# Designed miniproteins, single chains, continued (3), part 106

Each design is a single chain, and the fold is of that chain. pLDDT is the mean over its residues in the fold that is shown.

## One batch from the design tools (miniprotein)

Design m11683
Fold by ESMFold2-Fast:
Structure m11683 (fold): chain A 65 residues (1-65)
Amino acid sequence: AAAADALADALLAAGLSEADAEGAKQTVEKSSAATGSSGATTLVTGLENKNADAANEGAGLILSG
């Protein structure tokens, strides 16, 4: 929950729509708790730092878990 909420907040701060942020949050919550949390943390860090590679890695972890 905390990692999914942080991801939604970071996506909104990055200029994504509320619908896209909510969709990402739901994807993290559907993943295994460990994989979803790890992926969400990596994606949040990438978005905050404008690092496309880190954001893509985090998204891949969420989608694979």
Scores: mean pLDDT 67

Design m11684
Fold by ESMFold2-Fast:
Structure m11684 (fold): chain A 80 residues (1-80)
Amino acid sequence: AKAIITFEAETKELAELVAKNVVEGALTDDEVIKAEIVELGEKSAVVEIEFKSQETAEYKAFATARSIEEATGGKASYEA
């Protein structure tokens, strides 16, 4: 199951740093098959994470989006 997380940050550097941290964290999870940054914008990023199950994708994408919003003060959305 795939999850796509899209988020905004105040700077390109912050967007890139947060996106890299999300991917690195995801890759330490036994339920994750693959994680990558699929797009970097001026103040935004898109991360795709592939999970072994749909239920895990939904819960973890939700939790990750909320954590990003707390860290950046910007908006995050997810689709799983």
Scores: mean pLDDT 83

Design m11685
Fold by ESMFold2-Fast:
Structure m11685 (fold): chain A 97 residues (1-97)
Amino acid sequence: SEKERELAERFGVSEETVRELIEAIRNKDYEKAVELLKKLGLTDEQAEALVRGVYRHGATGGFLYLKFLQDAGVIPKLSIPEASLLYELLVLAVGED
């Protein structure tokens, strides 16, 4: 889709990588979702926290969980552009809460 292409360009990855990540999240393939998020430039800790949050709380709740851990100093902070792109991807994968 056009949105998948835009996300791929902005993350600097292939459209196939974005599509595989969306499918991994939808299928609750935790290990594959974490591996693909790391290809987008996330650390292990960021990727694991995001996937865990999304599976428990959906896109918005999962993203707020990630932000909570960043603000608490538990995981490194994502840049604002990276955070915005990730949220758009999560909404595509699981919908809005």
Scores: mean pLDDT 78

Design m11686
Fold by ESMFold2-Fast:
Structure m11686 (fold): chain A 72 residues (1-72)
Amino acid sequence: EPVVFDPEQQEVKALADEVARKGLELERRGLISEEDAARLEAVAREILANASGGEALKLAAEALLELLEELE
């Protein structure tokens, strides 16, 4: 598996993984649709693909997680 060396890239990857996981959990709980969960997974993949985007991408991913938390 590819190794990530930059701590910010590691944090962005962790945030992307958390977004995907949270989407599936919310769908399992009936709070979002399967289509919404698939969209969140697509967004998580896009965040991961741009993990070198630095602080701005990290802040955007964190904001998305906060919005998902509001659905609880």
Scores: mean pLDDT 72

Design m11687
Fold by ESMFold2-Fast:
Structure m11687 (fold): chain A 82 residues (1-82)
Amino acid sequence: SAKEEALKESLKLLQEGKIEEALKKAEEGNLPDLVEGLKLLQQGKVEEGHRYILKELEKLKAEGIELSDELKELEKRLKSLL
């Protein structure tokens, strides 16, 4: 889906340190909790930012979207940092 592709590209950009580009992709994909999480990371609010990213992943799973292996590993890492 368009949301799944936007999520994957946004999180790949985040892993590359391209947070502004990650934000634009999250906005284009209509991923509001990911957008908020990325904005919090820009402000240095790391724990709150990670919580919002996890919230977006949980919403997508509830919509029936299966996370790729790379997104599952990211989810696991984010949970370990909380």
Scores: mean pLDDT 82

Design m11688
Fold by ESMFold2-Fast:
Structure m11688 (fold): chain A 85 residues (1-85)
Amino acid sequence: SREDRIVQLTLETVAERTGVSLEEARELAIELANEKDIQKRLELVSEKFYGRKVEELDPLQQEALRQTVETLAEVGKYLIEKEKG
């Protein structure tokens, strides 16, 4: 489906930009979708993508982190729901 292509492209983009494998990007997205604490989601991604704690990031990096976490969590929700069907 179109949604499958968007999800795949998003995961490939994250993997390419961060140097992690496609499988690691997929696992991270699922982990974020299962984490309900917003601060824990930010902490999970901050160390992997920036090598720093959230509070050590500048305002632009913090905004980019928030957007990345939101996108990956939605991708993870889609992957979880698809596996249930």
Scores: mean pLDDT 81

Design m11689
Fold by ESMFold2-Fast:
Structure m11689 (fold): chain A 76 residues (1-76)
Amino acid sequence: MAERYRRLAEAAREAADLVKTEGPEKAIQWVREKADKGEIDEFDARALIVAIRHGKEQGKAVEMLEGLAREYERAA
């Protein structure tokens, strides 16, 4: 269980960095690729994608992803 949440925290932080450097659409694509490779569960990937999309609408995609990373770290 701890390992799953640790990986999710890392994925959320990497997605946040991708939003900063390449934008939210690239971050969504990257999360989908991780799910396709089995590195992230489909349910968890969906949660990250939803956070990126909702954050994009508010201009807070990075903030939402960093928030998720902190929540995952707490669960690990």
Scores: mean pLDDT 80

Design m11690
Fold by ESMFold2-Fast:
Structure m11690 (fold): chain A 65 residues (1-65)
Amino acid sequence: MLDQSILMFTAMALGEDEGVVAKVEFKDDTIYVTVEDEEAAERIRKALEELGKKYGFKVVVTVLP
């Protein structure tokens, strides 16, 4: 389960792309992020996957049409 520290680091990783993030959900061991921009989605995916490798959670990034 995602703890408060990981939530804080996730918010920091989203910082520059916050305006194009439509939704963030945390379920079980998985972070789901919905974004409106494909380039922002790739940056967010990389940042969160690095955190996921360290803390043991999965990342799913979805781009809105």
Scores: mean pLDDT 70

Design m11691
Fold by ESMFold2-Fast:
Structure m11691 (fold): chain A 88 residues (1-88)
Amino acid sequence: DPEKKLEELLKKMEEIYAKTGDLRPFLPIARDLVKLAEKVGAKSVYLAAKSIVDFLEQLRIPDTAVPHPELLEELKKLAEEYGVELES
């Protein structure tokens, strides 16, 4: 179930943020999550990820922010499974 797998990734992102307090690695992840959720039709995840992108962009996080490596690997695995190309 694509929606459930993307919801699990979103929860993992929230858990990592709770431990680190650093938002910078999440902007590239959230952008790719928006694209992936749109392509697989996961509407709830799409709206949540888009809200996160809008929030993080308001914080003016540099475009050179390095994606969180663990979240990036999980995201790439899901993108490959569903045949979606990511920007990260």
Scores: mean pLDDT 78

Design m11692
Fold by ESMFold2-Fast:
Parts: structure tokens; C-alpha cells; sequence
Structure m11692 (fold): chain A 103 residues (1-103)
């Protein structure tokens, strides 16, 4: 089954001080929720609702993506992209679909 990725919550604020978002991933009939906070100083925090290996992998992908960005909007975009790529990987999708998400 193809994973679904949904992003909810406030995007970067007008002053770019902080962004807080919730990413929900539905994978093989199970739902995983990540809460991501990105601050102007480059601090990135990711919390998962459970301690599963899948949640850990998704959280790691969010952190890896966000850390590569120099702005809060780019960090948000990169974190979501990282989570989506990891979800595709966990779902066992073809390499081509995973690479299309990563770019």
C-alpha cells in the first residue's frame, strides 16, 4: 500500500523565528505522527507518538532534511521531503519513486 503523508499545523511565522508542524504518515494501515519544531538558531526538535523503529526512522529523516537547510522555510520543506522519502522506503516502493522524492 502506498504511504500517505499529511502535514498539519502552522508553517513558518512572519518573523521566521520558529515553525511548528505535525506530519502524519499512514503506512501499511498504521498511522505514525511526528511533531517537528524548527527555530531560527537552527535548533530542530522531532517528537514521535511511539518508539517503533518506523517512527525512529521517520524522525531521523526529518532531522537530516531540516539540518541541510539555511532558512526555516527550507528546513520545513526538507523535513517533509525526508519523511516522505523514508515512508516510501519503509513501504518497499521502487528505488525510482524514492529517488523522485529525494531529488
Amino acid sequence: MQPEVRVEGPLPRDDDEEAELTVTVTLNGKTYTLRIRIRKDGTVEVEADDDSPESRRLAEAALEGAKQARTIPDAVSNAVRGVTAAAFELAGLPKEEIEAVRR
Scores: mean pLDDT 74

Design m11693
Fold by ESMFold2-Fast:
Structure m11693 (fold): chain A 73 residues (1-73)
Amino acid sequence: SDELIEKAVKAFEEGNYEEAAKLFDEARQKNPTPAIGALSLAAKRAAETGDPTPVRLALERYKADPNAPIALP
């Protein structure tokens, strides 16, 4: 799963948001944590809108703690 996250980040950095979304979704299917779920959703939105911001925010949360529960406001 970590290898899939690394590949997805590389695809995202290359501007290939559709490939990044696929790889994050595969990681979510293998390890369905809230942080990985947020990455998958953010990458799908980036592929649809061309806005990288949701993926950047989700990556910051994932790097801080990949297993942390997401506190809702």
Scores: mean pLDDT 75

Design m11694
Fold by ESMFold2-Fast:
Structure m11694 (fold): chain A 85 residues (1-85)
Amino acid sequence: TLAPQDIIDFVAEMENSDRTSVSEEEFEELVWKRYAENKNAYKVGDEWMLSEKTTKLYAKLFNLDKKSLTLKEFKELLNEAAKEA
């Protein structure tokens, strides 16, 4: 599935590229990569984890009793929320 034009334009600007199309999966991956680059996540071995501050913020928003969140767990939470929104 292709993303809306606004998202394509955003991704192109983010990558500094001439991209004219982006899949929903590619957009999600690029958003997470940028999120990590903005210091909202960090790498432990081969796994990406959310920063403590970001984990606390989203734990409150999703009413979670968690002290740490991996990017995989966070993607699952966002996908679940998106299905209900």
Scores: mean pLDDT 65

Design m11695
Fold by ESMFold2-Fast:
Structure m11695 (fold): chain A 91 residues (1-91)
Amino acid sequence: MEKYIEELVKIAREVGISAEELREMAKSGKFEKLIDIANEKGMPEAAKKVADIFMEIRAEVASKAKKDDNLEKLILEKLQEVLLKVAEKLE
C-alpha cells in the first residue's frame, strides 16, 4: 500500500493537486475527481496511472475480503485512507 501512496504523491505534485483537494475527495468519496482533474490539466498519462493504482488497490482489498464482506465499503474505506495519507505527505 505504501508504494501506491508514494506514486499518488508524485502524480498529485505533477498535476498540481493540493492536500486540501485530496482531503475533500476522501471525505466525499469522489476519488474519480483525481482522474478528472488530471485529464482537465491535459495529463492523460497521469490520469491513466491514477486509474491503474485505484484498480490495484481494489484488487488488493478484494484478495483479502471474505465472501460475505461488503466489498464496496471496504474499498471505499481503503481509498479514503490512501488519499488522506497522500494529502499528509503533500504537506
Scores: mean pLDDT 82

Design m11696
Fold by ESMFold2-Fast:
Structure m11696 (fold): chain A 82 residues (1-82)
Amino acid sequence: MLSAEAAQRDFEAAREGAERLPELVEEARRSGDPVKITAAQMYALATIVTAELALESGAVDEKEAREIIERARRAYEELLAL
């Protein structure tokens, strides 16, 4: 298991990832570039996994972690529809 400090840092990365996802979704949708779409999908998955691991650690706010996971999952679903 990650230390509480490492879990918090990873959680901050997941939060930043969730904040960036709307921009990446719009860029993928605007470009229609399969490479950009795939990269954005991988970024969304990484954000989901990181937030889920942080949630499982018990070292982060459960409500905030669930909100980040939900936002990243929605972004991933939008990217899959492209």
Scores: mean pLDDT 81

Design m11697
Fold by ESMFold2-Fast:
Structure m11697 (fold): chain A 91 residues (1-91)
Amino acid sequence: AVERANRMADALYAEADRLEAQGHTDLAAQLRALADQLKKAAEAGDVESAKQYLTQALQLIGEYAVEQGLTDKSLEEIHEAAREQAERLFG
């Protein structure tokens, strides 16, 4: 579980770096904070907090995609997909 959470945190850091390079500094900072919290919770064995932080990060990325017109998904579909992905990762 920790190794998988660390891989997800690394993916969130990479996405944050991409967004910062495009001038989305505040969004990048939020994603890095969530990645830090995800990694810390997973290392502590706090599966519920790790699931919550991953869900929040995925929702934030999805909401950005909707705002920029990068997806045909609704906010409701984005929020549902984020919860399902976090549940699949952590149980």
Scores: mean pLDDT 82

Design m11698
Fold by ESMFold2-Fast:
Structure m11698 (fold): chain A 86 residues (1-86)
Amino acid sequence: MSEEEIRRLKEEEKKKTIEDYLKQANDLVKQVPEAREVILAFSRDEKKADELIEKLKQKGPEGDIARQAVENVKKAYELIKELEKE
């Protein structure tokens, strides 16, 4: 197995994991459209995202779904940063 082949397999694995996290976040946003607003807030101000999640929790399980969507986006962004370093 070549060094290039090993590198390609590692990059493909990270890309698939990123796609899986983003797909999960998108599926959660389809269930709770307000989660999209939380994700957008998170990229600017984490406290504002937390406040929106707390507000959604008062309506029911929507707050937990929004939190999960944000966590999936965070994990995807961390993997994207790792790919950008290479």
Scores: mean pLDDT 76

Design m11699
Fold by ESMFold2-Fast:
Structure m11699 (fold): chain A 100 residues (1-100)
Amino acid sequence: SSELLEKAREIRLALARMEGAVRRGDRAAAIEAGQELVELLRELAEKYNDEEVLKTAEELERRIAGFPGLSDAEFRAEVARMRELAAEAVRRALEKDKQE
């Protein structure tokens, strides 16, 4: 699972970029990092044939589309929720990788 560990690292970096953008109030940077996160999760879903990881990627994509319309408090809460969803998807992929 060196390939999965590499993707998990990329996901953590994308999340760190999103968190940095939230601290700055930079919606454009948060959208860019969020789109990268969605792409990485779609790649994980494809590799492990995991419909739940794919649904997580689709949910994150929908949430990112709403970013421009959110208040600062809503934006912070939304990014925190996306972090939780992404972390769960990575945990799920790691469990499947260990079974194969």
Scores: mean pLDDT 82

Design m11700
Fold by ESMFold2-Fast:
Structure m11700 (fold): chain A 85 residues (1-85)
Amino acid sequence: VEEALEAIDKLIEILNKSSDPELQQLARALRGLKRELEANKDDPVRVKIVLEQMVGVAEKAYQLLNNDPEVREILEKLKEILEKF
């Protein structure tokens, strides 16, 4: 869970540097999902659901940032974490 929170914090920082309203909306969505993950860290079923939603948002961010390698690394990390659930 801690690794996923670190990956999401890095992605939120990247998205917040953009003036693009769509990327800012994705950053807000990730902040909400981060709070859900922190609140439900002891529930593996809920953690899996939140991680799946985080992967979806990260995939959208990756496409909008023209396949940014740093975003790709974050996306791959989230997918690796999700595979453990």
Scores: mean pLDDT 83

Design m11701
Fold by ESMFold2-Fast:
Structure m11701 (fold): chain A 55 residues (1-55)
Amino acid sequence: MMSPAQKEGWKPGQKVKAGDKLGSVTLGADGTIKSIGRNTVTIETKSGEITFYVG
């Protein structure tokens, strides 16, 4: 089955912007989706990798 992030249409390599929503989380920085887990999304930003829980 698809992860919650994939159900919302997000995929690895996709660019994201500050203010975008990942499930219940609002992003604070611009970046690129590096990996999608079952309940998490890891974003590569200029400041490093950030992992969010997306439900």
Scores: mean pLDDT 70

Design m11702
Fold by ESMFold2-Fast:
Structure m11702 (fold): chain A 86 residues (1-86)
Amino acid sequence: LSPEEQQMIARVREFVERVVALLREDGSPLALEAVARIEEAIARGASASELLDLLLETVGELERRGRTDLVQRISEIMREMQAEIS
């Protein structure tokens, strides 16, 4: 893997870890269900791409269930991390 690819993979994992921490702090059944799904994927060695797809699915589910507060916080984490890449 190129240095850029290795950095991208590390950033995706950091993003996923921050999102999992946020969802655990919320503690709602919906958030904990999402955490369980993400943790299972990580335990199985899911790729950065697979984790990103799972995160997008999770965001869509949160938005559909009216948890726009969590969607905004996840978006904020993503913006902060994106600013650190360049």
Scores: mean pLDDT 80

Design m11703
Fold by ESMFold2-Fast:
Parts: sequence; structure tokens; C-alpha cells
Structure m11703 (fold): chain A 88 residues (1-88)
Amino acid sequence: MERSEEEIRRAREFLAQGKALMVAEMRAAGVSDADIARQAALWDEATRRAVEEARKLAEQGRYLSAEEIVERALQLAQELARRWYEEA
């Protein structure tokens, strides 16, 4: 239990740092607040889904590392981006 929550915490910290850097770069590039908010929401949703999957696997006795959780979040972000940019 504690191990899976520690890995999830580390993954969230890494993803939160990446989000902060992305938002700062987008603002510096003159991207609109609306587009920044959309990209940030996509990042948050991908993180949330990856964390939920990691917790569900832990309930089954399978523990993902922080690195595996981050990789899964990035995969989910790519899938969500395809849908969100196709709708725009």
C-alpha cells in the first residue's frame, strides 16, 4: 500500500513540474490563456487517468513504478491530444 502511494506521489511530482514548465513556455510564446487552459486540462486528465490505472493495478497486486506511471500518462496525453485537436 505505502509503496504504490509513494510511486504515485513521485509520478505526480514529476508530471506537475512538467506541466509548470509547459505553461511557462506557452505564456512566453504568447499563447492565449484559453489554449494554455485547454492544454493544462489535457495534462491533468492524463495524469488523473494514469493514477487511477496504477491504483486499480495495485489492488490486483501489481505495482507500477513512478517511471511507468509517467510513461502511461504521456501515452494518455497523446491519445487525448489527438481527440481535442481533431475537435478544434
Scores: mean pLDDT 82

Design m11704
Fold by ESMFold2-Fast:
Structure m11704 (fold): chain A 95 residues (1-95)
Amino acid sequence: GLENAAFTYAGLTIAEINRLADEHLARTGNPAVREVRRRLQSRVLADIEKIAKESKNLQEFYEKAMELQKKHIETLRKALELVDAGRVDEALRLA
């Protein structure tokens, strides 16, 4: 099955989200970053599980997982920009 690939890729995507969010938190000190990080972690897990179930093979899974990772990282960056602008409610809705 695709379970090992899904587990590994979810872990890698979450690690990158955590790294970027923690770097931002270290620079800005804004605690709202932690809630954005938590929401995106949950979303990554749900989305990776979904594509693992829908994928016919490892190649299809990796293609979908790479696209999804790019979308999650872009969402993180936009949410962090909203946090920095004081637009926390909008950041949390985006994440």
Scores: mean pLDDT 85

Design m11705
Fold by ESMFold2-Fast:
Parts: C-alpha cells; sequence; structure tokens
Structure m11705 (fold): chain A 69 residues (1-69)
C-alpha cells in the first residue's frame, strides 16, 4: 500500500542516517521490497527513488539491474 511504502521510506531514511549501505545492502533491500510488498520493478524503483541523490551513479545502475533480474 501507499502508506506501507511511505513508512518504509521513512524508516529507511532514518536507518541511512546511521548506516552507509553498500550496493549489496541495497540489492537485498530491493528483493525484500519485491517479496514483502508484492511490488513490481517500477514500484520498487519508485519506493527507492527519493534515496537516489544519496547513491553513486554506479550503485543506482547496479540496483536497477538487480531489480530487473
Amino acid sequence: TEAAQAAFQAALARWLATNRPSVEDLQVLAHLLRQQYGLSTEQALAALAPLRPSLSPEAWEALVRALRA
């Protein structure tokens, strides 16, 4: 649901304030979003998109590839 995505984004943003995720961490989070919320690739990317400015271009590309696999 939209509320669940918003709550997840808020929790993730708070977690990122104290942790620096690796590409591997983001790929795991992408899989968890798809499994737990039944999100499509586009929905998962939308849920993670607000965090894009905090990621390197390489990390974002790796995340997109992982979500499309």
Scores: mean pLDDT 69

Design m11706
Fold by ESMFold2-Fast:
Structure m11706 (fold): chain A 91 residues (1-91)
Amino acid sequence: MVVAEDTITVPAGGSGEVKLEIPEDGTYKITVENLGDKAATVVVFDENGNRLGSVTVAAGGSGSITIEGKGTYTVKIVGGAGTYKITVEKL
């Protein structure tokens, strides 16, 4: 079940981030689609700033990170100027 969707724009030489609020406990898959023409690194942090995982997403590709539990998560995208689609699915 898709529980959230968002879009991040990353400027040239910069980074972008979005905060995801997960209201209930469970296992969730965060999928990031790179709609641009350059690779980027995606990093997910919990509400306390602990790094939960990272994935490199190729130009035109997608990658995913699995998270556990409710809370506020930060998805940060570094490098690869362009638009990124984020989908959060409850497993």
Scores: mean pLDDT 80

Design m11707
Fold by ESMFold2-Fast:
Structure m11707 (fold): chain A 62 residues (1-62)
Amino acid sequence: SELEQAKLKLLVYKIAKSGSEFVLSRMDPSSPLAQQNQRDATLLDSHIKELEEEIRRLEEQS
């Protein structure tokens, strides 16, 4: 179902976010590469929030 597919995508994105946070925590925070990875992590967090909102709407409509 759409809800099950969305929940699976959320799990995958959360795993990806955890990995990104781990890598970022091992980098020099003042480096340009760390700044780029921080921006990428912020974008991923936005996708996770949008997907969580979508899941909530699907559950409320069910």
Scores: mean pLDDT 80

Design m11708
Fold by ESMFold2-Fast:
Structure m11708 (fold): chain A 104 residues (1-104)
Amino acid sequence: SLSELKEILKKLGASDKTINEVLSKSDLPLLDFLQEVVGCRLKPAEVLAHAIGEVVGVKEPLKEKASDVLLKLAKKYGPGAIALLLQGCNMRSKISDSAKILVS
């Protein structure tokens, strides 16, 4: 639910402003995306973390395409929230490089 997504983003260190911006831009499409990616009823944070990990965890030559997809997701759902998710999880250095692209 929307309230569960707010709670998860807050636990991952997102500010109330960032949470509101993400949800005001694409709350329903974000939930639909999370459900579509897994095809099953998982916790939204787990689904989102897994999806982001897959997109940015790909090897060369797919890194550029993965970063482009991540930028499109950030544009739709909010770059601040995506960056905070990548920072909030104990992520690999490769993912940190992708997060820098979003905040620069």
Scores: mean pLDDT 45

Design m11709
Fold by ESMFold2-Fast:
Parts: sequence; C-alpha cells; structure tokens
Structure m11709 (fold): chain A 79 residues (1-79)
Amino acid sequence: MPLYEDLPSFSDEEIRELAERGLERARAWAEKAREAGVSDEEIIEKLRGLKEEVEKEEEIPLLKRLLTEGLERLIEEIE
C-alpha cells in the first residue's frame, strides 16, 4: 500500500473542484470531437465508457458520484 505521506489529501470542497474541472475537460473534449467530425453517437459511447470507468475505478465516493452524475448530464445534453 502507498505511504500516506505520499498521497494527496483532499477536502470535500477540493473534491468538488476536481469534479468540476474533470467535467469541463470532458465537455471540451466532446466539443473538439464534434469539430473533428466525430458523430454524436460515438461521442456519447465514449462518454458512457468514461462513466463506467469512473464507477469501477474511482475510490473517492464523493468524486465518483459527482463525476458520474455530471457525465450523465453531459450525455443528455449531447443527445
């Protein structure tokens, strides 16, 4: 197991800020993909894949919840 002193320590506020920045990056990626001629269906599929990875791999419960909910909203906006 990694040493605790080597791990970042996050408050709930910092976790919310991380989630917001992650979702902004996902949105920016989706916009760039559209500009590059990627179909909305493929963009949605990639975002759903990212949501599944967050649900499976993210160990911070608040971050997992915020990213999962935000990605679902982004998918709905593109549909």
Scores: mean pLDDT 77

Design m11710
Fold by ESMFold2-Fast:
Structure m11710 (fold): chain A 98 residues (1-98)
Amino acid sequence: MRTPITVTVSSPASAAGKAALAAILDVVAAFNATGDYQISVTATSSTSASVDIAISSEGVLIAQGGIQILAELTAGEVALLAAQVVSPLLDDAKAILD
């Protein structure tokens, strides 16, 4: 049976927030493609200038992180930062669940 993992993302409805969510979804899809894990994503809209990421399994928080959306950052830069944060969080969650 695949280990259930939930990634909860809170991001603003801005272009940068949407780009960050899309990048996180791409990373999750790559992890799911390995066949070892069943990762689901719950996305919520916020009014904050941050992207907040929480990883849980069966209701237990395993890892969390996030980025600040600074005014000088482009949507592409925010997407790159979000991917760079979520990838190691998923690797940490895999290590903890193994």
Scores: mean pLDDT 80

Design m11711
Fold by ESMFold2-Fast:
Structure m11711 (fold): chain A 67 residues (1-67)
Amino acid sequence: EEKQRKVEELRQELEDTKANLEKKYADSRAENSKKTPEQRGQTGYNIDKEMRKKVEELEKKIEEAEK
């Protein structure tokens, strides 16, 4: 059942990653409320890119591990 353990581990990591990125996004949004509109735009872009990349990578690994 190494497959099952791997899937559980990856799913936990995915959940942790999503939770951490959501928290980071919320924290950055709160701080960005004090910045100029242009500075806020740049921060949002970077966070969205990071979230997409990490989630995609983990989801792909989970899908492969489930096979």
Scores: mean pLDDT 70

Design m11712
Fold by ESMFold2-Fast:
Structure m11712 (fold): chain A 109 residues (1-109)
Amino acid sequence: HMEELRKKAIENRRKVLDEAFAKAQEAATALGGDSVVVYTPERKAETDAALDDAIARNRAAGRPDYVVLVETSTLDPWYPGDVKVKVAVYDAEKNLVELIYEGEVPSAG
């Protein structure tokens, strides 16, 4: 019974993450680029650097200065806590331009 609830929660988390990344890729493609950056609490410093790198690459390539950011509480569908995912477009100054997607999967325990 407990194992079935955990498995269902993991499947729901994976589904929400898959939807978020699919929407992020669609938005990035529509903006003429493929620059998607992922933010988690575990990886904030890496994500900030990746965002700066994505902006720099877009400028070097003559693409728009927009970056699609996926903010998620975790990339691990086995994570036992609540999962919240947000997909948004940011400009070169890191200002929010558009919110594309929000999803949440509560803990099953």
Scores: mean pLDDT 70

Design m11713
Fold by ESMFold2-Fast:
Structure m11713 (fold): chain A 113 residues (1-113)
Amino acid sequence: SEKREKIVELLRKAIDLATQARDVALAEGDPSSPLFQELLETLTEIQKKLGEALDLVRNGAPKEEIIKVLNEAIELTQKARELARKAGLDRVVQLLDEIINTLKEAKKIAEEL
């Protein structure tokens, strides 16, 4: 399905952006900060959810299951964005905004499956 291939491309982009967000957070974050630790834990959860979404799309899962995991990934990314904002990590906030936009695009295509 061309629509499923497009969702896979968007999920691969989101995974790359999430890796970049983690790398920037590790470079710029304060390891003594509880906010920073919660941010890193949330970024790890985002990476796991994006992997789950990718697996579901590739294995031909129903759109309802794909949409559910995409919604969970969006909610986790919004949480990470707020943590990054509170920590003053503006570059991480920008990357997380791009992930949210990418996942919303993927969700819109998934709704058309």
Scores: mean pLDDT 92

Design m11714
Fold by ESMFold2-Fast:
Structure m11714 (fold): chain A 65 residues (1-65)
Amino acid sequence: SILEEFLEKIKTSSPEEIKQLANELAQYSSSHPEGRRLTEAAVVALKGVAEGKSPEEIVEELRKL
């Protein structure tokens, strides 16, 4: 799924790359069956970066969605 691909990319990404990935995910949300969930995932990732969380911590929060 698109969400699983997003999680895998975050694991090896810098904070700057996570921010870019989250913005890209948000752009796909409007045309996706899980659009609301994808938008929520993008917001959680952006907030995690802003709060200084590690990629591992961000992935764990996203798994709870």
Scores: mean pLDDT 80

Design m11715
Fold by ESMFold2-Fast:
Structure m11715 (fold): chain A 70 residues (1-70)
Amino acid sequence: SYEEKLKKLKTNEELSDLYEELLEEIAPAEELFQEWLREAAKTEEPIEDVEELLKKLIKELIEILEKHKK
């Protein structure tokens, strides 16, 4: 699963690659893409660490994709 992939990643490059993979997966589904954008827009705090931001965005994308698999 994507959650298992995320748990194994160690570098920002690997996180970025997974993020791109998830964006490609969700992009054909307009409703899923809009839902992801709404979740991403809720970030109000200053970004101190790009790695943590990428992990948060990836987690949100995974949750949306898993929701719509059922």
Scores: mean pLDDT 66

Design m11716
Fold by ESMFold2-Fast:
Structure m11716 (fold): chain A 103 residues (1-103)
Amino acid sequence: MPTIEEIVDRLIEVFERALELAEKVAKETGDPRVQEIVDRLRELLEKIREAAEKKDYTGILQAAAEVRHLLDELMDRYPQYREEFAALIAEIDRLVRELIAHH
């Protein structure tokens, strides 16, 4: 089983990939709501990094839940990106389950 630190590092990598994809969607669509989601994902990425440094696993789980919700909204708004966002959500759900198993 991976360490808690390895799971958290992987979760941060998935968040970075989610942000990159959301930024691409914002650029391609020009949708102001997608830009708001991008801005919130940037805030959540900083929050998860801070929570990781503090070993605040509850904060990490809260950030992951909000990221998942924002990715669900992007899938609903832009079904053409559904497969890409669904893959990121599946990876988040897997890593969150692994993190909870260490509590």
Scores: mean pLDDT 86

